Designed miniproteins, single chains, continued (5). Designs and how they scored, part 51

Each design is a single chain, and the fold is of that chain. pLDDT is the mean over its residues in the fold that is shown.

## One batch from the design tools (miniprotein)

Design m17749
Fold by ESMFold2-Fast:
Structure m17749 (fold): chain A 69 residues (1-69)
Amino acid sequence: SPEEIQLRRDLFTLVRNSTQHIIEILKERYKREKDPKKKAEIEKQIKLNEANIVLLDAKISELTAQLNA
């Protein structure tokens, strides 16, 4: 139903916004970190979360297209 699609889009949007906030926190941690091993782990976490944003944006776009059809 359109209501279920809208709810799903809203939930994915919430997760996307939360993931973006996590990336911002990780980038600040990266700037302050002096240990190369910990820095590499933070960079890995940033890349993973950035990949998740791409997937979430694709899903939000798909759901938006379904609502506009």
Scores: mean pLDDT 90

Design m17750
Fold by ESMFold2-Fast:
Structure m17750 (fold): chain A 80 residues (1-80)
Amino acid sequence: SSETEKIRRQLEAILAETRRVLAELRARGAPPWVLAQAETELRYIEDVIASLEEMSLLEQLVHLLVAGGGLTLLRRMLAA
């Protein structure tokens, strides 16, 4: 569906940014627990994208919201 395609594109953008933030955290020598948090978030987003077509639209929107929140938290960790 066109809505699923839009959600996929948004999740792919969040995934790309999450990878960028993880790379920056690693380059800055972030502690292991911060890197573990970022790696967990990355895997979560990859899993959501892989199973997106099997989800209801409501499930897709919930995961999009959760993924966006996770990225926001990682950005705050990077800014600290």
Scores: mean pLDDT 90

Design m17751
Fold by ESMFold2-Fast:
Structure m17751 (fold): chain A 100 residues (1-100)
Amino acid sequence: SKEDRRKIILVEASLTTLLMHAYIRYKVTGDPAYKEIAEILAETIEKVQAMAKAGEPLSKILEVAKKGLEEVKEIAEKAGDESTAKFAERGIELIEELEE
């Protein structure tokens, strides 16, 4: 549906913004945690796009995106980066608001 497409676009935008944040932080700091975060986000975006193209249920697409963000949050918390962890948490909250 048009609404499902809108929800997927919002999720992709959130994931891509956090990916750019992690990539920039990796380039500036050299901290391998940001490389790991960027790789998880890139893989999550690719999976979301592939599932959307295949016509998978919105609920499954949102579940995959949420799982990727939960992994990112855990890595950021272990790295001591509360701002990146909160960014991931806001992404999880967005997904929960998009669940019907």
Scores: mean pLDDT 90

Design m17752
Fold by ESMFold2-Fast:
Structure m17752 (fold): chain A 55 residues (1-55)
Amino acid sequence: GPAPSAEERAALLARVQEGLKIAVDAGYITEEQAKTRPEALVDAALGGRDAARAA
């Protein structure tokens, strides 16, 4: 598949942060859960394997 670009990674990071804030405000998750490192989530979701294939 297509490798994620730096801009896509940054956009996903921003979306994860905003989504987590909304979820906390709505009471779906706790602030502790929102403190999960979004970088690790982005890497796990899209960066790791596709970046390796692109390289």
Scores: mean pLDDT 63

Design m17753
Fold by ESMFold2-Fast:
Structure m17753 (fold): chain A 84 residues (1-84)
Amino acid sequence: MREEIIEELERKEKELKERAEKLDDSDKEKIDELLREGLAFGIRAAGKMLGREEEGERFAKRILEAKSKEEAVAILKEASEFFS
């Protein structure tokens, strides 16, 4: 149900914004974790909305397991092309 997915997105967005506002530049590792979590959640939500939840979960898992920002960005681009 699309409404359920939108509620999950809104809840997660609020959570991430609240967490981000409490961080400063010295919390780089926490900021990177927060960004990765946000990207993974966004991809999952996109997959569910498009009826491609399995592929969305696969890309989300890859982003969470990414060893660098460059790798995470590459996975995000791949996911964007896949869902286009």
Scores: mean pLDDT 74

Design m17754
Fold by ESMFold2-Fast:
Structure m17754 (fold): chain A 68 residues (1-68)
Amino acid sequence: SPIEKVREKLREMGFSDEEIELAVKLLEAILNGDGEAYGRIVQELRARLTPEQLRKVFRIISEVLMES
């Protein structure tokens, strides 16, 4: 599944379980078209991650979505 692929890729890149679960919630918000959830989760990720880590999260999510 797209969710499991995101978890595996981010874990290999050294992200924490908490960071991975936020990225999964972001993917779920995208898949559900939930713009309100998307906005909240992006704010949480920006507070917890460096700009470089955040770019990596968006890259992995984009790659996984393109594979589906």
Scores: mean pLDDT 86

Design m17755
Fold by ESMFold2-Fast:
Structure m17755 (fold): chain A 100 residues (1-100)
Amino acid sequence: SMKTEKLEEEAKKKLEEKLSELVEKIKELAKKYEENPTKEIEIELLELAIKRGEIEIEIAEELLKKEEDEEKKKELEEAIETAKKDIEELKKKLEELKEE
């Protein structure tokens, strides 16, 4: 229905806006890290990178639900699996940094 499509479009726009804001925050913080590398900034960068990955997975999972091309489905599934592994590695690095 048109009402369902409008809600899906609005949800997608909110995720894309959150991703854009997060990417800009990461860029600004990465520049600060280059100028003055601190453990606090590295921790914040890792937390933002994890959050970015989680949003990217959410967007990819929504694309996968609507995808009809089997080759593109496989590419999306592989991208989601890779992103999940990358997030787990970032989470491990974050915990190691916090325990130091």
Scores: mean pLDDT 84

Design m17756
Fold by ESMFold2-Fast:
Structure m17756 (fold): chain A 122 residues (1-122)
Amino acid sequence: SLEAFEAEVWARLESLLGEARVQAARADARANPEAVVRQVQELSLRGETIDLETGVQIAEVMRHGSREQRLALIRALTTATFEDPSVLDLIIAIIGSDPDEEVRQFLLELFPELEERLAKFR
Protein backbone atom coordinates (compact mmCIF):
# COMPACT_ATOMS: atom_id res chain seq x y z
CA SER A 1 0.00 0.00 0.00
CA LEU A 2 1.06 3.63 -0.41
CA GLU A 3 0.83 4.26 3.35
CA ALA A 4 3.05 1.24 4.13
CA PHE A 5 5.58 2.21 1.44
CA GLU A 6 5.62 5.85 2.62
CA ALA A 7 6.17 4.73 6.24
CA GLU A 8 9.04 2.43 5.13
CA VAL A 9 10.78 5.22 3.15
CA TRP A 10 10.35 7.74 6.02
CA ALA A 11 11.78 5.19 8.50
CA ARG A 12 14.76 4.63 6.16
CA LEU A 13 15.36 8.39 5.83
CA GLU A 14 15.17 8.82 9.63
CA SER A 15 17.65 5.94 10.02
CA LEU A 16 20.11 7.54 7.55
CA LEU A 17 19.74 11.25 8.44
CA GLY A 18 18.48 11.07 12.01
CA GLU A 19 14.95 12.01 13.14
CA ALA A 20 15.97 15.57 14.10
CA ARG A 21 17.39 16.32 10.62
CA VAL A 22 14.31 14.87 8.89
CA GLN A 23 11.96 16.93 11.09
CA ALA A 24 14.06 20.09 10.55
CA ALA A 25 14.07 19.56 6.75
CA ARG A 26 10.28 19.05 6.76
CA ALA A 27 9.72 22.17 8.91
CA ASP A 28 12.02 24.21 6.63
CA ALA A 29 10.13 23.01 3.52
CA ARG A 30 6.77 23.94 5.11
CA ALA A 31 8.09 27.40 6.09
CA ASN A 32 9.63 28.15 2.67
CA PRO A 33 8.33 25.82 -0.09
CA GLU A 34 9.37 28.30 -2.82
CA ALA A 35 13.02 27.93 -1.74
CA VAL A 36 12.72 24.14 -2.16
CA VAL A 37 11.33 24.61 -5.69
CA ARG A 38 14.19 27.00 -6.63
CA GLN A 39 16.84 24.70 -5.12
CA VAL A 40 15.55 21.66 -7.07
CA GLN A 41 15.42 23.71 -10.30
CA GLU A 42 19.03 24.87 -9.71
CA LEU A 43 20.29 21.35 -8.92
CA SER A 44 18.58 19.98 -12.05
CA LEU A 45 20.07 22.73 -14.26
CA ARG A 46 23.56 21.99 -12.87
CA GLY A 47 23.12 18.23 -13.34
CA GLU A 48 23.71 17.71 -9.61
CA THR A 49 22.26 14.80 -7.62
CA ILE A 50 19.38 15.51 -5.23
CA ASP A 51 20.54 14.34 -1.77
CA LEU A 52 18.41 12.65 0.93
CA GLU A 53 17.67 15.90 2.81
CA THR A 54 16.48 17.70 -0.35
CA GLY A 55 14.41 14.60 -1.20
CA VAL A 56 12.66 14.92 2.19
CA GLN A 57 11.89 18.58 1.40
CA ILE A 58 10.49 17.72 -2.07
CA ALA A 59 8.19 15.04 -0.57
CA GLU A 60 6.91 17.57 2.01
CA VAL A 61 6.13 20.20 -0.67
CA MET A 62 4.43 17.57 -2.87
CA ARG A 63 2.18 16.62 0.08
CA HIS A 64 1.44 20.11 1.45
CA GLY A 65 2.51 22.75 -1.08
CA SER A 66 0.30 24.77 -3.38
CA ARG A 67 -0.83 23.40 -6.76
CA GLU A 68 1.58 25.80 -8.52
CA GLN A 69 4.51 24.65 -6.34
CA ARG A 70 3.69 20.96 -6.94
CA LEU A 71 3.49 21.50 -10.75
CA ALA A 72 6.80 23.43 -10.72
CA LEU A 73 8.51 20.55 -8.86
CA ILE A 74 7.14 17.96 -11.32
CA ARG A 75 8.67 20.00 -14.20
CA ALA A 76 12.05 20.16 -12.39
CA LEU A 77 11.98 16.39 -11.71
CA THR A 78 12.09 15.62 -15.49
CA THR A 79 15.88 16.31 -15.43
CA ALA A 80 16.60 15.42 -11.78
CA THR A 81 18.85 12.59 -10.48
CA PHE A 82 18.26 11.24 -6.97
CA GLU A 83 20.86 9.82 -4.55
CA ASP A 84 18.27 7.26 -3.34
CA PRO A 85 15.82 5.86 -5.96
CA SER A 86 13.32 4.96 -3.19
CA VAL A 87 12.88 8.70 -2.46
CA LEU A 88 12.03 9.33 -6.13
CA ASP A 89 9.58 6.38 -6.01
CA LEU A 90 7.89 7.92 -2.93
CA ILE A 91 7.63 11.34 -4.64
CA ILE A 92 6.15 9.71 -7.78
CA ALA A 93 3.64 7.76 -5.60
CA ILE A 94 2.63 11.00 -3.81
CA ILE A 95 2.10 12.77 -7.18
CA GLY A 96 0.16 9.80 -8.57
CA SER A 97 -2.15 9.99 -5.52
CA ASP A 98 -2.55 13.80 -5.67
CA PRO A 99 -6.20 14.92 -5.21
CA ASP A 100 -5.86 17.23 -8.26
CA GLU A 101 -6.48 15.23 -11.47
CA GLU A 102 -4.56 17.83 -13.53
CA VAL A 103 -1.44 17.26 -11.37
CA ARG A 104 -1.74 13.47 -11.86
CA GLN A 105 -2.28 13.87 -15.64
CA PHE A 106 0.71 16.23 -15.93
CA LEU A 107 2.98 13.61 -14.32
CA LEU A 108 1.77 10.93 -16.77
CA GLU A 109 2.18 13.29 -19.76
CA LEU A 110 5.83 13.92 -18.81
CA PHE A 111 6.52 10.31 -17.70
CA PRO A 112 4.11 7.92 -19.52
CA GLU A 113 6.32 4.96 -18.49
CA LEU A 114 5.35 5.56 -14.83
CA GLU A 115 1.77 4.24 -15.21
CA GLU A 116 2.86 0.64 -14.49
CA ARG A 117 5.07 1.77 -11.58
CA LEU A 118 2.20 3.73 -9.98
CA ALA A 119 -0.11 0.66 -10.15
CA LYS A 120 1.84 -0.94 -7.25
CA PHE A 121 0.63 1.89 -4.92
CA ARG A 122 -3.10 1.64 -5.73
Scores: mean pLDDT 79

Design m17757
Fold by ESMFold2-Fast:
Structure m17757 (fold): chain A 90 residues (1-90)
Amino acid sequence: MWEELRKFIGEFGINKDYDKAIEYLQKFIEEARKRGDKELEDTALFYLATVYLEKALKNNDKSYAQKALEIAKRLGDEELVNAAKVLLEK
């Protein structure tokens, strides 16, 4: 259920509605934390960082690149870290 909804929302957010994707991903993260589901939490955080990067790129908004960088560092995802840093340099 959550995995399928997360994938749908992530793809939709990246392609269409970033604000809705962010809202739903934040709800999934909170619920995953309450249940102690670290794998679902980390996966939702990965998608949240991706949506933030797309929003930063589209709008040239460094605040979203900074949010993505914080998540990427917590996940230890070097590709996301580098992507966020590139957007912060622009």
Scores: mean pLDDT 75

Design m17758
Fold by ESMFold2-Fast:
Structure m17758 (fold): chain A 103 residues (1-103)
Amino acid sequence: SMQDLIRTLEEIRRLLDEAAERFRKRGDMTLAKTMEVGRRLADEAIHLIRQNSPMQEIMRQVVLIGSTLTMARMYLFIKKIEDPLVDEAVELATEAEQMLMNM
């Protein structure tokens, strides 16, 4: 449902806000900025849903969240850093895409 999609996007937003703060405290400004980009994309997706925007526009934002987080996970892998908040956000972004495809 659209309500379930909004809840999933709100959880992504929460996880990315927390991850951004953690990366900022560790001095990793590249990862902090990447989390902030993902969070803004989630905010935009929620806004588009609330405005009854076309599904293609909503899907575009959700796909961009997934792409942004996948790049972040690759960067973490290279730096040998594990972050469970980023991993959870990736799984939720995949779930959000699946919800949209099934609507």
Scores: mean pLDDT 87

Design m17759
Fold by ESMFold2-Fast:
Structure m17759 (fold): chain A 94 residues (1-94)
Amino acid sequence: MVSLEEAVAMLDVARKNALAAVAEKDPLMREVNLAMAEISLAVAVTAFRKAGLDEAAALLRETADRMRAAVAARDAAAVEAATAAAKARLEALL
């Protein structure tokens, strides 16, 4: 079973990569950093789905979509808000 601690760690890796994508001036490197954020969340989604935690898996998929939108908008505050909201909901679900 994926622990809350492991889920929060994956979420923090995604946050750091999404913030790096927001700050990045090169479009190719921005997509690389965003892809790394999405991969860390996808790993957690797969683990939650295997554990039968479908609501937590859906939350992380939604969080990935929010991070992609925030990076497209170059909005660091939106990345932080999406991360904080996801963490609070994971704490309620796990």
Scores: mean pLDDT 83

Design m17760
Fold by ESMFold2-Fast:
Structure m17760 (fold): chain A 99 residues (1-99)
Amino acid sequence: MPDAEYLKKLLKELEEALKNNDKKKVAEITVKMLLDFFADSPLAKKIEELKKKGYSDEEILEEIAKLVGLSVEELIEWVKDVLEGKKPKILVKKTPPVV
């Protein structure tokens, strides 16, 4: 996991981007956080595939939000909460373990 100083820097950059309504910078920070926390996951692989296809960070964020069943705004809020050290109650939709 990233160091506390790295998380504080990301949080400051995210807050400044949100205050300035800089959608590109908000998407950049959000995508970077998702790659850092979900490295080697199917989510990270999807992000890398979209980057290879020339998708912008904003377009990647929209596709990832759809994939996880959130709005872009909800995904950004979740990232902000994680960076602030708040863990939202993640309701895992039922995936019964396959034998």
Scores: mean pLDDT 71

Design m17761
Fold by ESMFold2-Fast:
Structure m17761 (fold): chain A 66 residues (1-66)
Amino acid sequence: SEYEKRAEQLVKGTLTGREASGRSMPEEQVRQNLAQGLLQQADVYAQQGQDELAQEYRQISQALLK
């Protein structure tokens, strides 16, 4: 799905950055950290009336944890 593809791109980018720094973090921790950040941002968008962006961020967050 579109959201699963976006979630995988976020994970890949984060892991690539950590590998470049000589650091390796378990993928599950990366997914949980990204999901929490996206949910917090979705709440901010919802409070601003940007429901479309809030829904998108929530769906990407759910795809990260699947």
Scores: mean pLDDT 76

Design m17762
Fold by ESMFold2-Fast:
Structure m17762 (fold): chain A 96 residues (1-96)
Amino acid sequence: SEFEKAIEEAIALAVLKEKGEWEELKKKVEEIVEEGRKAGKLEEGEKEAAELVERAIEKGKEEAKKLSKEEKIKLFDKYVRVSEESREKAIKIIEK
């Protein structure tokens, strides 16, 4: 489901945040876009930045597969702010 994909991506982002890799990625994205702008290749820079983000999220998903269900829930609670109802739904997906 679309909700299951959103939870998988949220856990991947939480993994990157826990490792400090998300903040480093944001800085690299800003640098790539700015270099593209300066070179008159903003569209190419934005595409390169988007591809970098996609690759980082996929790596985060692979790292998340190594985590226990309990570790995934801890990362979700640490980095994802949602309603209690949304949290209960997310935990049911993680526990599958």
Scores: mean pLDDT 85

Design m17763
Fold by ESMFold2-Fast:
Structure m17763 (fold): chain A 79 residues (1-79)
Amino acid sequence: MDEEIEELRKKIASGEATDEEIDRYLDLVAKKEGLTDEQYEKMREEAKRIRELQKLDASTSGGVEGRRARLQAWRAARE
């Protein structure tokens, strides 16, 4: 379980994750952490925002490296 979560997290951070892989990650984290429906919904919203940022970066410029850097910067600003 933990290995799968970490693998999916890395794919999400690199912008390579599919929508299905993001959903799988959220399901595994929710089960591991015992999240409430409210917390799970919040995580889905965050994942959706990350997905939109990745799509925007990919269509504009920077490719995979640019997308990875922007996602990392966004996460650092939030944490």
Scores: mean pLDDT 67

Design m17764
Fold by ESMFold2-Fast:
Structure m17764 (fold): chain A 68 residues (1-68)
Amino acid sequence: SLRDMLQKLVSEIMDKIDAGEEVSDEELQKRFDEILSKITDPQQQEQARQMFESIERMVRDEQARAAA
């Protein structure tokens, strides 16, 4: 499901940040594009875009904390 794909993405990104790895905007965008490409329903695509914005903000916040 879309939720499962997004949860997996969040978990993988958070694990990388916790391990001290950098997550680039390019890497994050590629992962978003992969998820979006698997969605054919326009309503699910809109939901995914809203979740992508939330995830991007969360990743930036966590990277800022990890860098401190």
Scores: mean pLDDT 79

Design m17765
Fold by ESMFold2-Fast:
Structure m17765 (fold): chain A 59 residues (1-59)
Amino acid sequence: ADQALFDARHRYYTDPTEEALEEYAKAEGISVEEVKKDRETIDQMAAGGRAGARALAAA
């Protein structure tokens, strides 16, 4: 069942705390680094729609 993973993911997106990040990473079975990388990619995609020239600079 993906209930725990879905809940942890939703919490992380709503309230991105270090604790929520760790819970999501643990539920997924990956490192915190992987979760952060995925979110950064999503942010770049959203920003790229309007100002693609500057969307690359997310850090």
Scores: mean pLDDT 66

Design m17766
Fold by ESMFold2-Fast:
Structure m17766 (fold): chain A 74 residues (1-74)
Amino acid sequence: SMLDELKEEVERLAKEAIEAIRNRDSAAFHAKVVELGELLEKARKELSPEELEEFLRHYRELADRVGEELEKAR
């Protein structure tokens, strides 16, 4: 489904963002943040309200993990 594909893509991008943080690759990290934002906009346009709620819950969990890694790198 579109929801499952978007959830898998968010997970992939979040993992790549964390890898960029660990590698101190600011350019790669910025690119992943941009792609995550584009994916969020796509989800808002393509998903039903119920599917969007599930997607946003998953997105928030992964965004929190990225934020934790970024805080550790400070």
Scores: mean pLDDT 86

Design m17767
Fold by ESMFold2-Fast:
Structure m17767 (fold): chain A 88 residues (1-88)
Amino acid sequence: MEEVKKRIREALLSHPEEVVERLRRLILEDGALFVRALEGDLSEVRERYGEEVVELIKEIREIAEEYNLDIYTTLALLNQVLDELEKE
């Protein structure tokens, strides 16, 4: 799982801090919308959070698909990486 967390961290760090903060807000304020976005329904996230957040979600989805992760495991690992980045 450290390899998966590293890939998620690299994806997050490839984007500006403001984009990562918008992703945090999406997960915190509307986890159901985030889950739908991971399933491929990106239209509402694009409208409310912008294209950069959509691109970041696509990168996370690609990592999840590469490692054959279910959506809830992906969310748990993403939250762990986001928490680690905040504590730095």
Scores: mean pLDDT 84

Design m17768
Fold by ESMFold2-Fast:
Structure m17768 (fold): chain A 78 residues (1-78)
Amino acid sequence: GSVSPEQFELEVRLALALIRLAIDKISPNPNEKSIELYEKAARLYEEALTADPETRQRLVSEADKLVKEANEIEKKEE
């Protein structure tokens, strides 16, 4: 079966922690575009924690895409 509600919350919290680590790695010279994408992803993950099951899957998928885009920008910046 799918992930339990408790396991889902833990996974989202882990994703949020990884976003914070990614932002920290961009310091001390922050890329505005990367940070905007990470912040949007974090908000979507936070919203997913309180959303209906159908909505939470869409929010997580959207957040994952934003994280991937931010990571690609980070890789291109030296």
Scores: mean pLDDT 76

Design m17769
Fold by ESMFold2-Fast:
Structure m17769 (fold): chain A 81 residues (1-81)
Amino acid sequence: SMEEILEKLDEILKEAKKLLEKNPSEEAKKIVLEIEILLGLARIIYGVAKIIGEPDDPKFLKKLEEYLKEAEELLKKLKEL
């Protein structure tokens, strides 16, 4: 569900912020900001889906899955710093 993807994105951001706290760098800050933007965009899409009464719309779900995959790749890059 979109809610499960949002929960996973929130957890990724939480982990990313902890990594930034341990090893602060400009590159790490940029990656964390990019993850935060992806979560923000996902929340906007979910909000729109709820307003129009389509919380399980396949197109919105696919977009959130794309954001989740991108956030996972960003977290992996952050761990490699």
Scores: mean pLDDT 87

Design m17770
Fold by ESMFold2-Fast:
Structure m17770 (fold): chain A 100 residues (1-100)
Amino acid sequence: DEEKRRQLLEEGWQRLIALYPEFAAIAEAWRESEAKGAKLAAKLAKEKGPRAQALGYLADAWRAYRNNKEEMQVYLDKLGEVDAEVAAITRELFDALEKA
């Protein structure tokens, strides 16, 4: 269900934006395409800031999401070590998308 997947993505991104408003730019890029969102997150991860490492692991988890579920889990675990809230929201979103 494409519409259900869009709703889940919007809900997930709104939860991330509520934690960190800076995620709004990534969510906007994501609405255009998953690849654009992941690329922007990876670019921002190269900045030296408190969310840079979390953004890097988030981008890596999204890149692995459809290609390698085992690798995705490794990046989600690393994300959880850096930012447990971002990891929890992302894990819930991935689980919901798999069931949609």
Scores: mean pLDDT 78

Design m17771
Fold by ESMFold2-Fast:
Structure m17771 (fold): chain A 88 residues (1-88)
Amino acid sequence: SAAEAEAEALRRRAVELIRGLEEKILELIKEGKIEEAKEMAEKMREVVEEAKRLLPSIKDPVERAALEAALPVAEEAVKRVEEAVEKA
């Protein structure tokens, strides 16, 4: 459906942003900028937790579906960067 296509487009956009943030954090770790990587990982965690809290209040079903689909991808990305920072 058109609504499902719109939700999928929003989800893809969110996933691209999540991947970009993950790549930037991993690049900072590779460069030895561990403090900056920690700050970005913490900010990413805050955004994910805020998104989870806001999810029940989203009135637009297309936006809600897109966020519900993107959240697991965001959570796994945050876990990966948190682990990478801890091991750096």
Scores: mean pLDDT 84

Design m17772
Fold by ESMFold2-Fast:
Structure m17772 (fold): chain A 69 residues (1-69)
Amino acid sequence: NLDLLQETLIAEATSRSSLPLETLQSIAQDSLVTARGLVDVGLVPEHLLGKWFQTLFTIEVEAQEDLLK
């Protein structure tokens, strides 16, 4: 369930990251849209949507944390 994955990723990031909840929610939304776009254009198989969403979310959270240093 993609909605449950999104909630889990935000909850885990909230406990580990100094980023505001609103920022984490925005990153999750953008990452999900990007992952769906990759599936829609055929670059990613639909069954890997959740894996790519998780990967993109993690990369963006780390990038945003690095920008705050």
Scores: mean pLDDT 82

Design m17773
Fold by ESMFold2-Fast:
Structure m17773 (fold): chain A 72 residues (1-72)
Amino acid sequence: GAARAKRNQAVRAEEEKRKEFLATPKGEELHKKYLEEVKKIEEKYKKTGDREKAIEEMQKLRDEFNDAVKNG
């Protein structure tokens, strides 16, 4: 329906804006920082063995990264 098409268009528009921003020097730095933070969570996971907690922390990090990209 029209609602689904509108959602897909909005998602695509956000993806395009994200790609454009990530192509900038500022976006590249944010992406590098995100990858470093992912590695830190992986190291934390190795110490605790808590897979569920690792997944939750990675999801939070991804959401924070997406918000930073959106606000940049």
Scores: mean pLDDT 76

Design m17774
Fold by ESMFold2-Fast:
Structure m17774 (fold): chain A 82 residues (1-82)
Amino acid sequence: SKYVKEARKLLEEINELYRRAVELGASPEDLQRIEDLGLRALFLYNLMEASKDEDIQKSYLEELKKLVEEARAIVERMEARA
């Protein structure tokens, strides 16, 4: 499914955002927030792989996109201060 492939790329992005946050010297609270977002994204990805319904996959993908957007916002705020 194209949705599962897109979700995989988003999981790779959130992992890179976590690494970037570590490099920027993020607080333990910010690192924990990004980690929690990543775990929630992984959970949604697993649900998408388990589902054969593309409408369900699309719904989970939209939720996963929101988690990645939140992680991006955290890192962007750190970069603005660095």
Scores: mean pLDDT 87

Design m17775
Fold by ESMFold2-Fast:
Structure m17775 (fold): chain A 63 residues (1-63)
Amino acid sequence: DLDAQLAALDAQRAALDAQYKADAEKHKDDVHAYTAIALRHIGDQLDLDVQRARLEAQRAALR
């Protein structure tokens, strides 16, 4: 079910954002660690965005 998979990705994005905020706050005084955490978060978000785009394209193809 594509709608269920999209909902699961939305939940993963929310969890990822919460984890990022916690990690960034913990390392806010270390610019190198903070930067590394931010870059990791961008990469993780991009991976989820790619998965979402693929599911959206599959759903559109069914129309």
Scores: mean pLDDT 81

Design m17776
Fold by ESMFold2-Fast:
Structure m17776 (fold): chain A 95 residues (1-95)
Amino acid sequence: MKEELWERVLEELGALLRKLGASEEVVEAALEALRKGWEAIKELYKKHPLAGTYAGMAYIGLKLELGEEVPKEELEEVEEKEKELRRKIAEAKAR
């Protein structure tokens, strides 16, 4: 059950990133970061902000679904990165 949920989240993250136009290299980096955990995800969003943000959201979501405790600092970081991404998209649309 846990392994199936983990594999499903990895497949969905990969499919989403490919749909958003990410290269296979970026997709593989995001999936590897999700497998390695929070420190790897923090490094990923410095190098690939969009992929890192989605990997972070998938990581938090997976932990919550498995009933695992998520540190408040990790939740706040992911929320901040999502808000920053949304702001940049809104600014690009407003011109």
Scores: mean pLDDT 76

Design m17777
Fold by ESMFold2-Fast:
Formats: C-alpha cells, sequence, structure tokens
Structure m17777 (fold): chain A 57 residues (1-57)
C-alpha cells in the first residue's frame, strides 16, 4: 500500500540519518494522519536510540 511504501522509505531515511520531514509532509498532504503518526513514532524511536548510544558510549 502507499502507507507501507511511505513507512519503508521513512525507515531507509532514518537508517541513512536523513530527515523524514518530506515524507511527513507527503502523508499530511494525502490526509493520511495514521501514516503520519507512524512516521513520527519511528523518528522518535530513532532519536531515543541515538540518545542511548551517546549516554552509554
Amino acid sequence: SLSDSLLSEAEELLAARRSTLPLQKQALDLGDTETLKQIIELDVQAGVQDIKRAVFA
């Protein structure tokens, strides 16, 4: 589905340490608030992992 495609691309961007903001905008423009929420959740989780690595490095 389009939602699955956007989530896959978000995971690839996060793995490459790139911004997911363009995908968040795309989900918002489509009115897909559920996909937008999932992209934001992925971004937050990636940030939490980065903080954990910095603290325990």
Scores: mean pLDDT 81

Design m17778
Fold by ESMFold2-Fast:
Structure m17778 (fold): chain A 76 residues (1-76)
Amino acid sequence: MSELQKAAAKAVKEAAKALEEGKSIEEVIKIIRDTLKDFPEEAEKIVNVLEELAAENPEAFRRFIKQEAEEVEKAE
């Protein structure tokens, strides 16, 4: 697994935890940015897609993050 894939996996797990704790979508996106700080170009691409999803359908955003975190945990 690449360093970027490891960082993305960590970002998704932290994001899912933040959602479970009742943090806002804005806080969750910030956690993803902070976790991906060593990959700024990739972080911007990921964050842009997630911001668009959250703006169009916040419920789909929450489901997506939870699903991705579950897939990451299964892959470990």
Scores: mean pLDDT 81

Design m17779
Fold by ESMFold2-Fast:
Structure m17779 (fold): chain A 74 residues (1-74)
Amino acid sequence: SDDELLEKLRALREEMLATTDPAKRRELSLEMIELAVERRPEDKGIREVAELAKTASPDELFNLAGLLVAELEE
């Protein structure tokens, strides 16, 4: 369900915000995007985020993961 997806994404976001390791931040950001694509493969906004993630820097991935959670909360 969307509630379960949001709960898991919020938990991953909290872990991402708590980490000081750029590699772990990248890993968590990618995990968030992959989870959203898996649960909502037909969502155009999520697909656009996933496409941008392919060429994104670690900092851009962090921002994209945050935007994804915000989009699902609206």
Scores: mean pLDDT 78

Design m17780
Fold by ESMFold2-Fast:
Structure m17780 (fold): chain A 75 residues (1-75)
Amino acid sequence: MLQLVFRAKPGAAPEDIRKAGEIAAEVGLELEAEMSRTPVEKWPALQREARERLRKRLEEAGLSDVVEFDLDAYA
């Protein structure tokens, strides 16, 4: 299983935190779908790409300064 984990930075607005969470959830669901259809040997590359995709989407939305995130993979 895979889970995207994020936490709000101090002083982040609740609406910005919610929006960042929505973006993170979308990326997580996309990654889980890709991993379910892909051999395990390719998962590290998919996870790296998903992390980069999340970072870019947050930056495009102006939310890169409101959350810290990590990619948590379950064995």
Scores: mean pLDDT 72

Design m17781
Fold by ESMFold2-Fast:
Structure m17781 (fold): chain A 78 residues (1-78)
Amino acid sequence: MVYEKFLERAGMIGGFLGSLSKSEEDLEEQLKPEIEELRAELRALGFSEEQIEEAVETMEKKAREAFEKGLTPKQVVE
């Protein structure tokens, strides 16, 4: 249950950043610190390497989907 909330949060943050990004380069620059922080947080909490990879993948996937589809922040948080 706790892990599922981290996946949901990672997806939301990713989607939100993707919706705000103006270019592929801007998206990468915004995602880098968030991915690093997420990896560090999940490792500190004792999650498995597989769970950490899944959470990062979820964030990246949702960010890319929002960016490629041209979603607004409102569409991501609804």
Scores: mean pLDDT 80

Design m17782
Fold by ESMFold2-Fast:
Order: C-alpha cells, then structure tokens, then sequence
Structure m17782 (fold): chain A 76 residues (1-76)
C-alpha cells in the first residue's frame, strides 16, 4: 500500500477501537486504550491527544486523536 493508504488505515483503526471500547467501556477506558495503541504504533502526539481528552465523550476522544494523528503523520 502507499504511505497515505497505510496512514488512513491506522487512523480508521484508532477510530474503530475508540468506538468499540466506548460501547463496552467507560470514556476513560476508551481514552487509555486508544493512547496505548497509538504509542505502540509510534504515534506519541496521537496518544497524548487521547489522554488529554479522557473526560470527554468517546467520539470527542476519537476526533482529537484522528486530528493529532493527521498532523503527526503529515510531518513525516
């Protein structure tokens, strides 16, 4: 796949993970799970965005993480 396609898939995966965790867990659990996955993928800014929005809704957490991921990836 192209670099752009890989980055899009990573972004989609994080969004899906946040949504699934939110359905079966608390917003804080969703934020922690997304932050752990982002760190494992080498995306520290995305992980930080997830942690910074722990008190928000799961959708807001996902949106913040996706935005941070797009900025972090564009710098590469």
Amino acid sequence: MSEEEFELEVRLALGIIAAVTAKYGSPEEAADFVARVARQLGLPEAARAGEANKDKTPQEIADAVIEALEREVRRR
Scores: mean pLDDT 67

Design m17783
Fold by ESMFold2-Fast:
Structure m17783 (fold): chain A 74 residues (1-74)
Amino acid sequence: MKTALIKLSDSDTPLALLEGLFLVRQAAEEGVTHLVIVSKNKGLADKMARYARKLGLEVTVVVSDDPEEIAAAL
């Protein structure tokens, strides 16, 4: 199992959405099977989680920037 972590922007902007889509697609192309998504923006994180699951990735969402919460998801 190959796990990767991506950190999304906390901003709700079209650029943040495009950056998130790029990171999720890159993880899938690199053969990642489990993706940990970190962001304080729950809406953006949920959108990226749905996209990643459609690509066949297992997804854990962490709506926090706390290193302990992030480490627990890995």
Scores: mean pLDDT 79

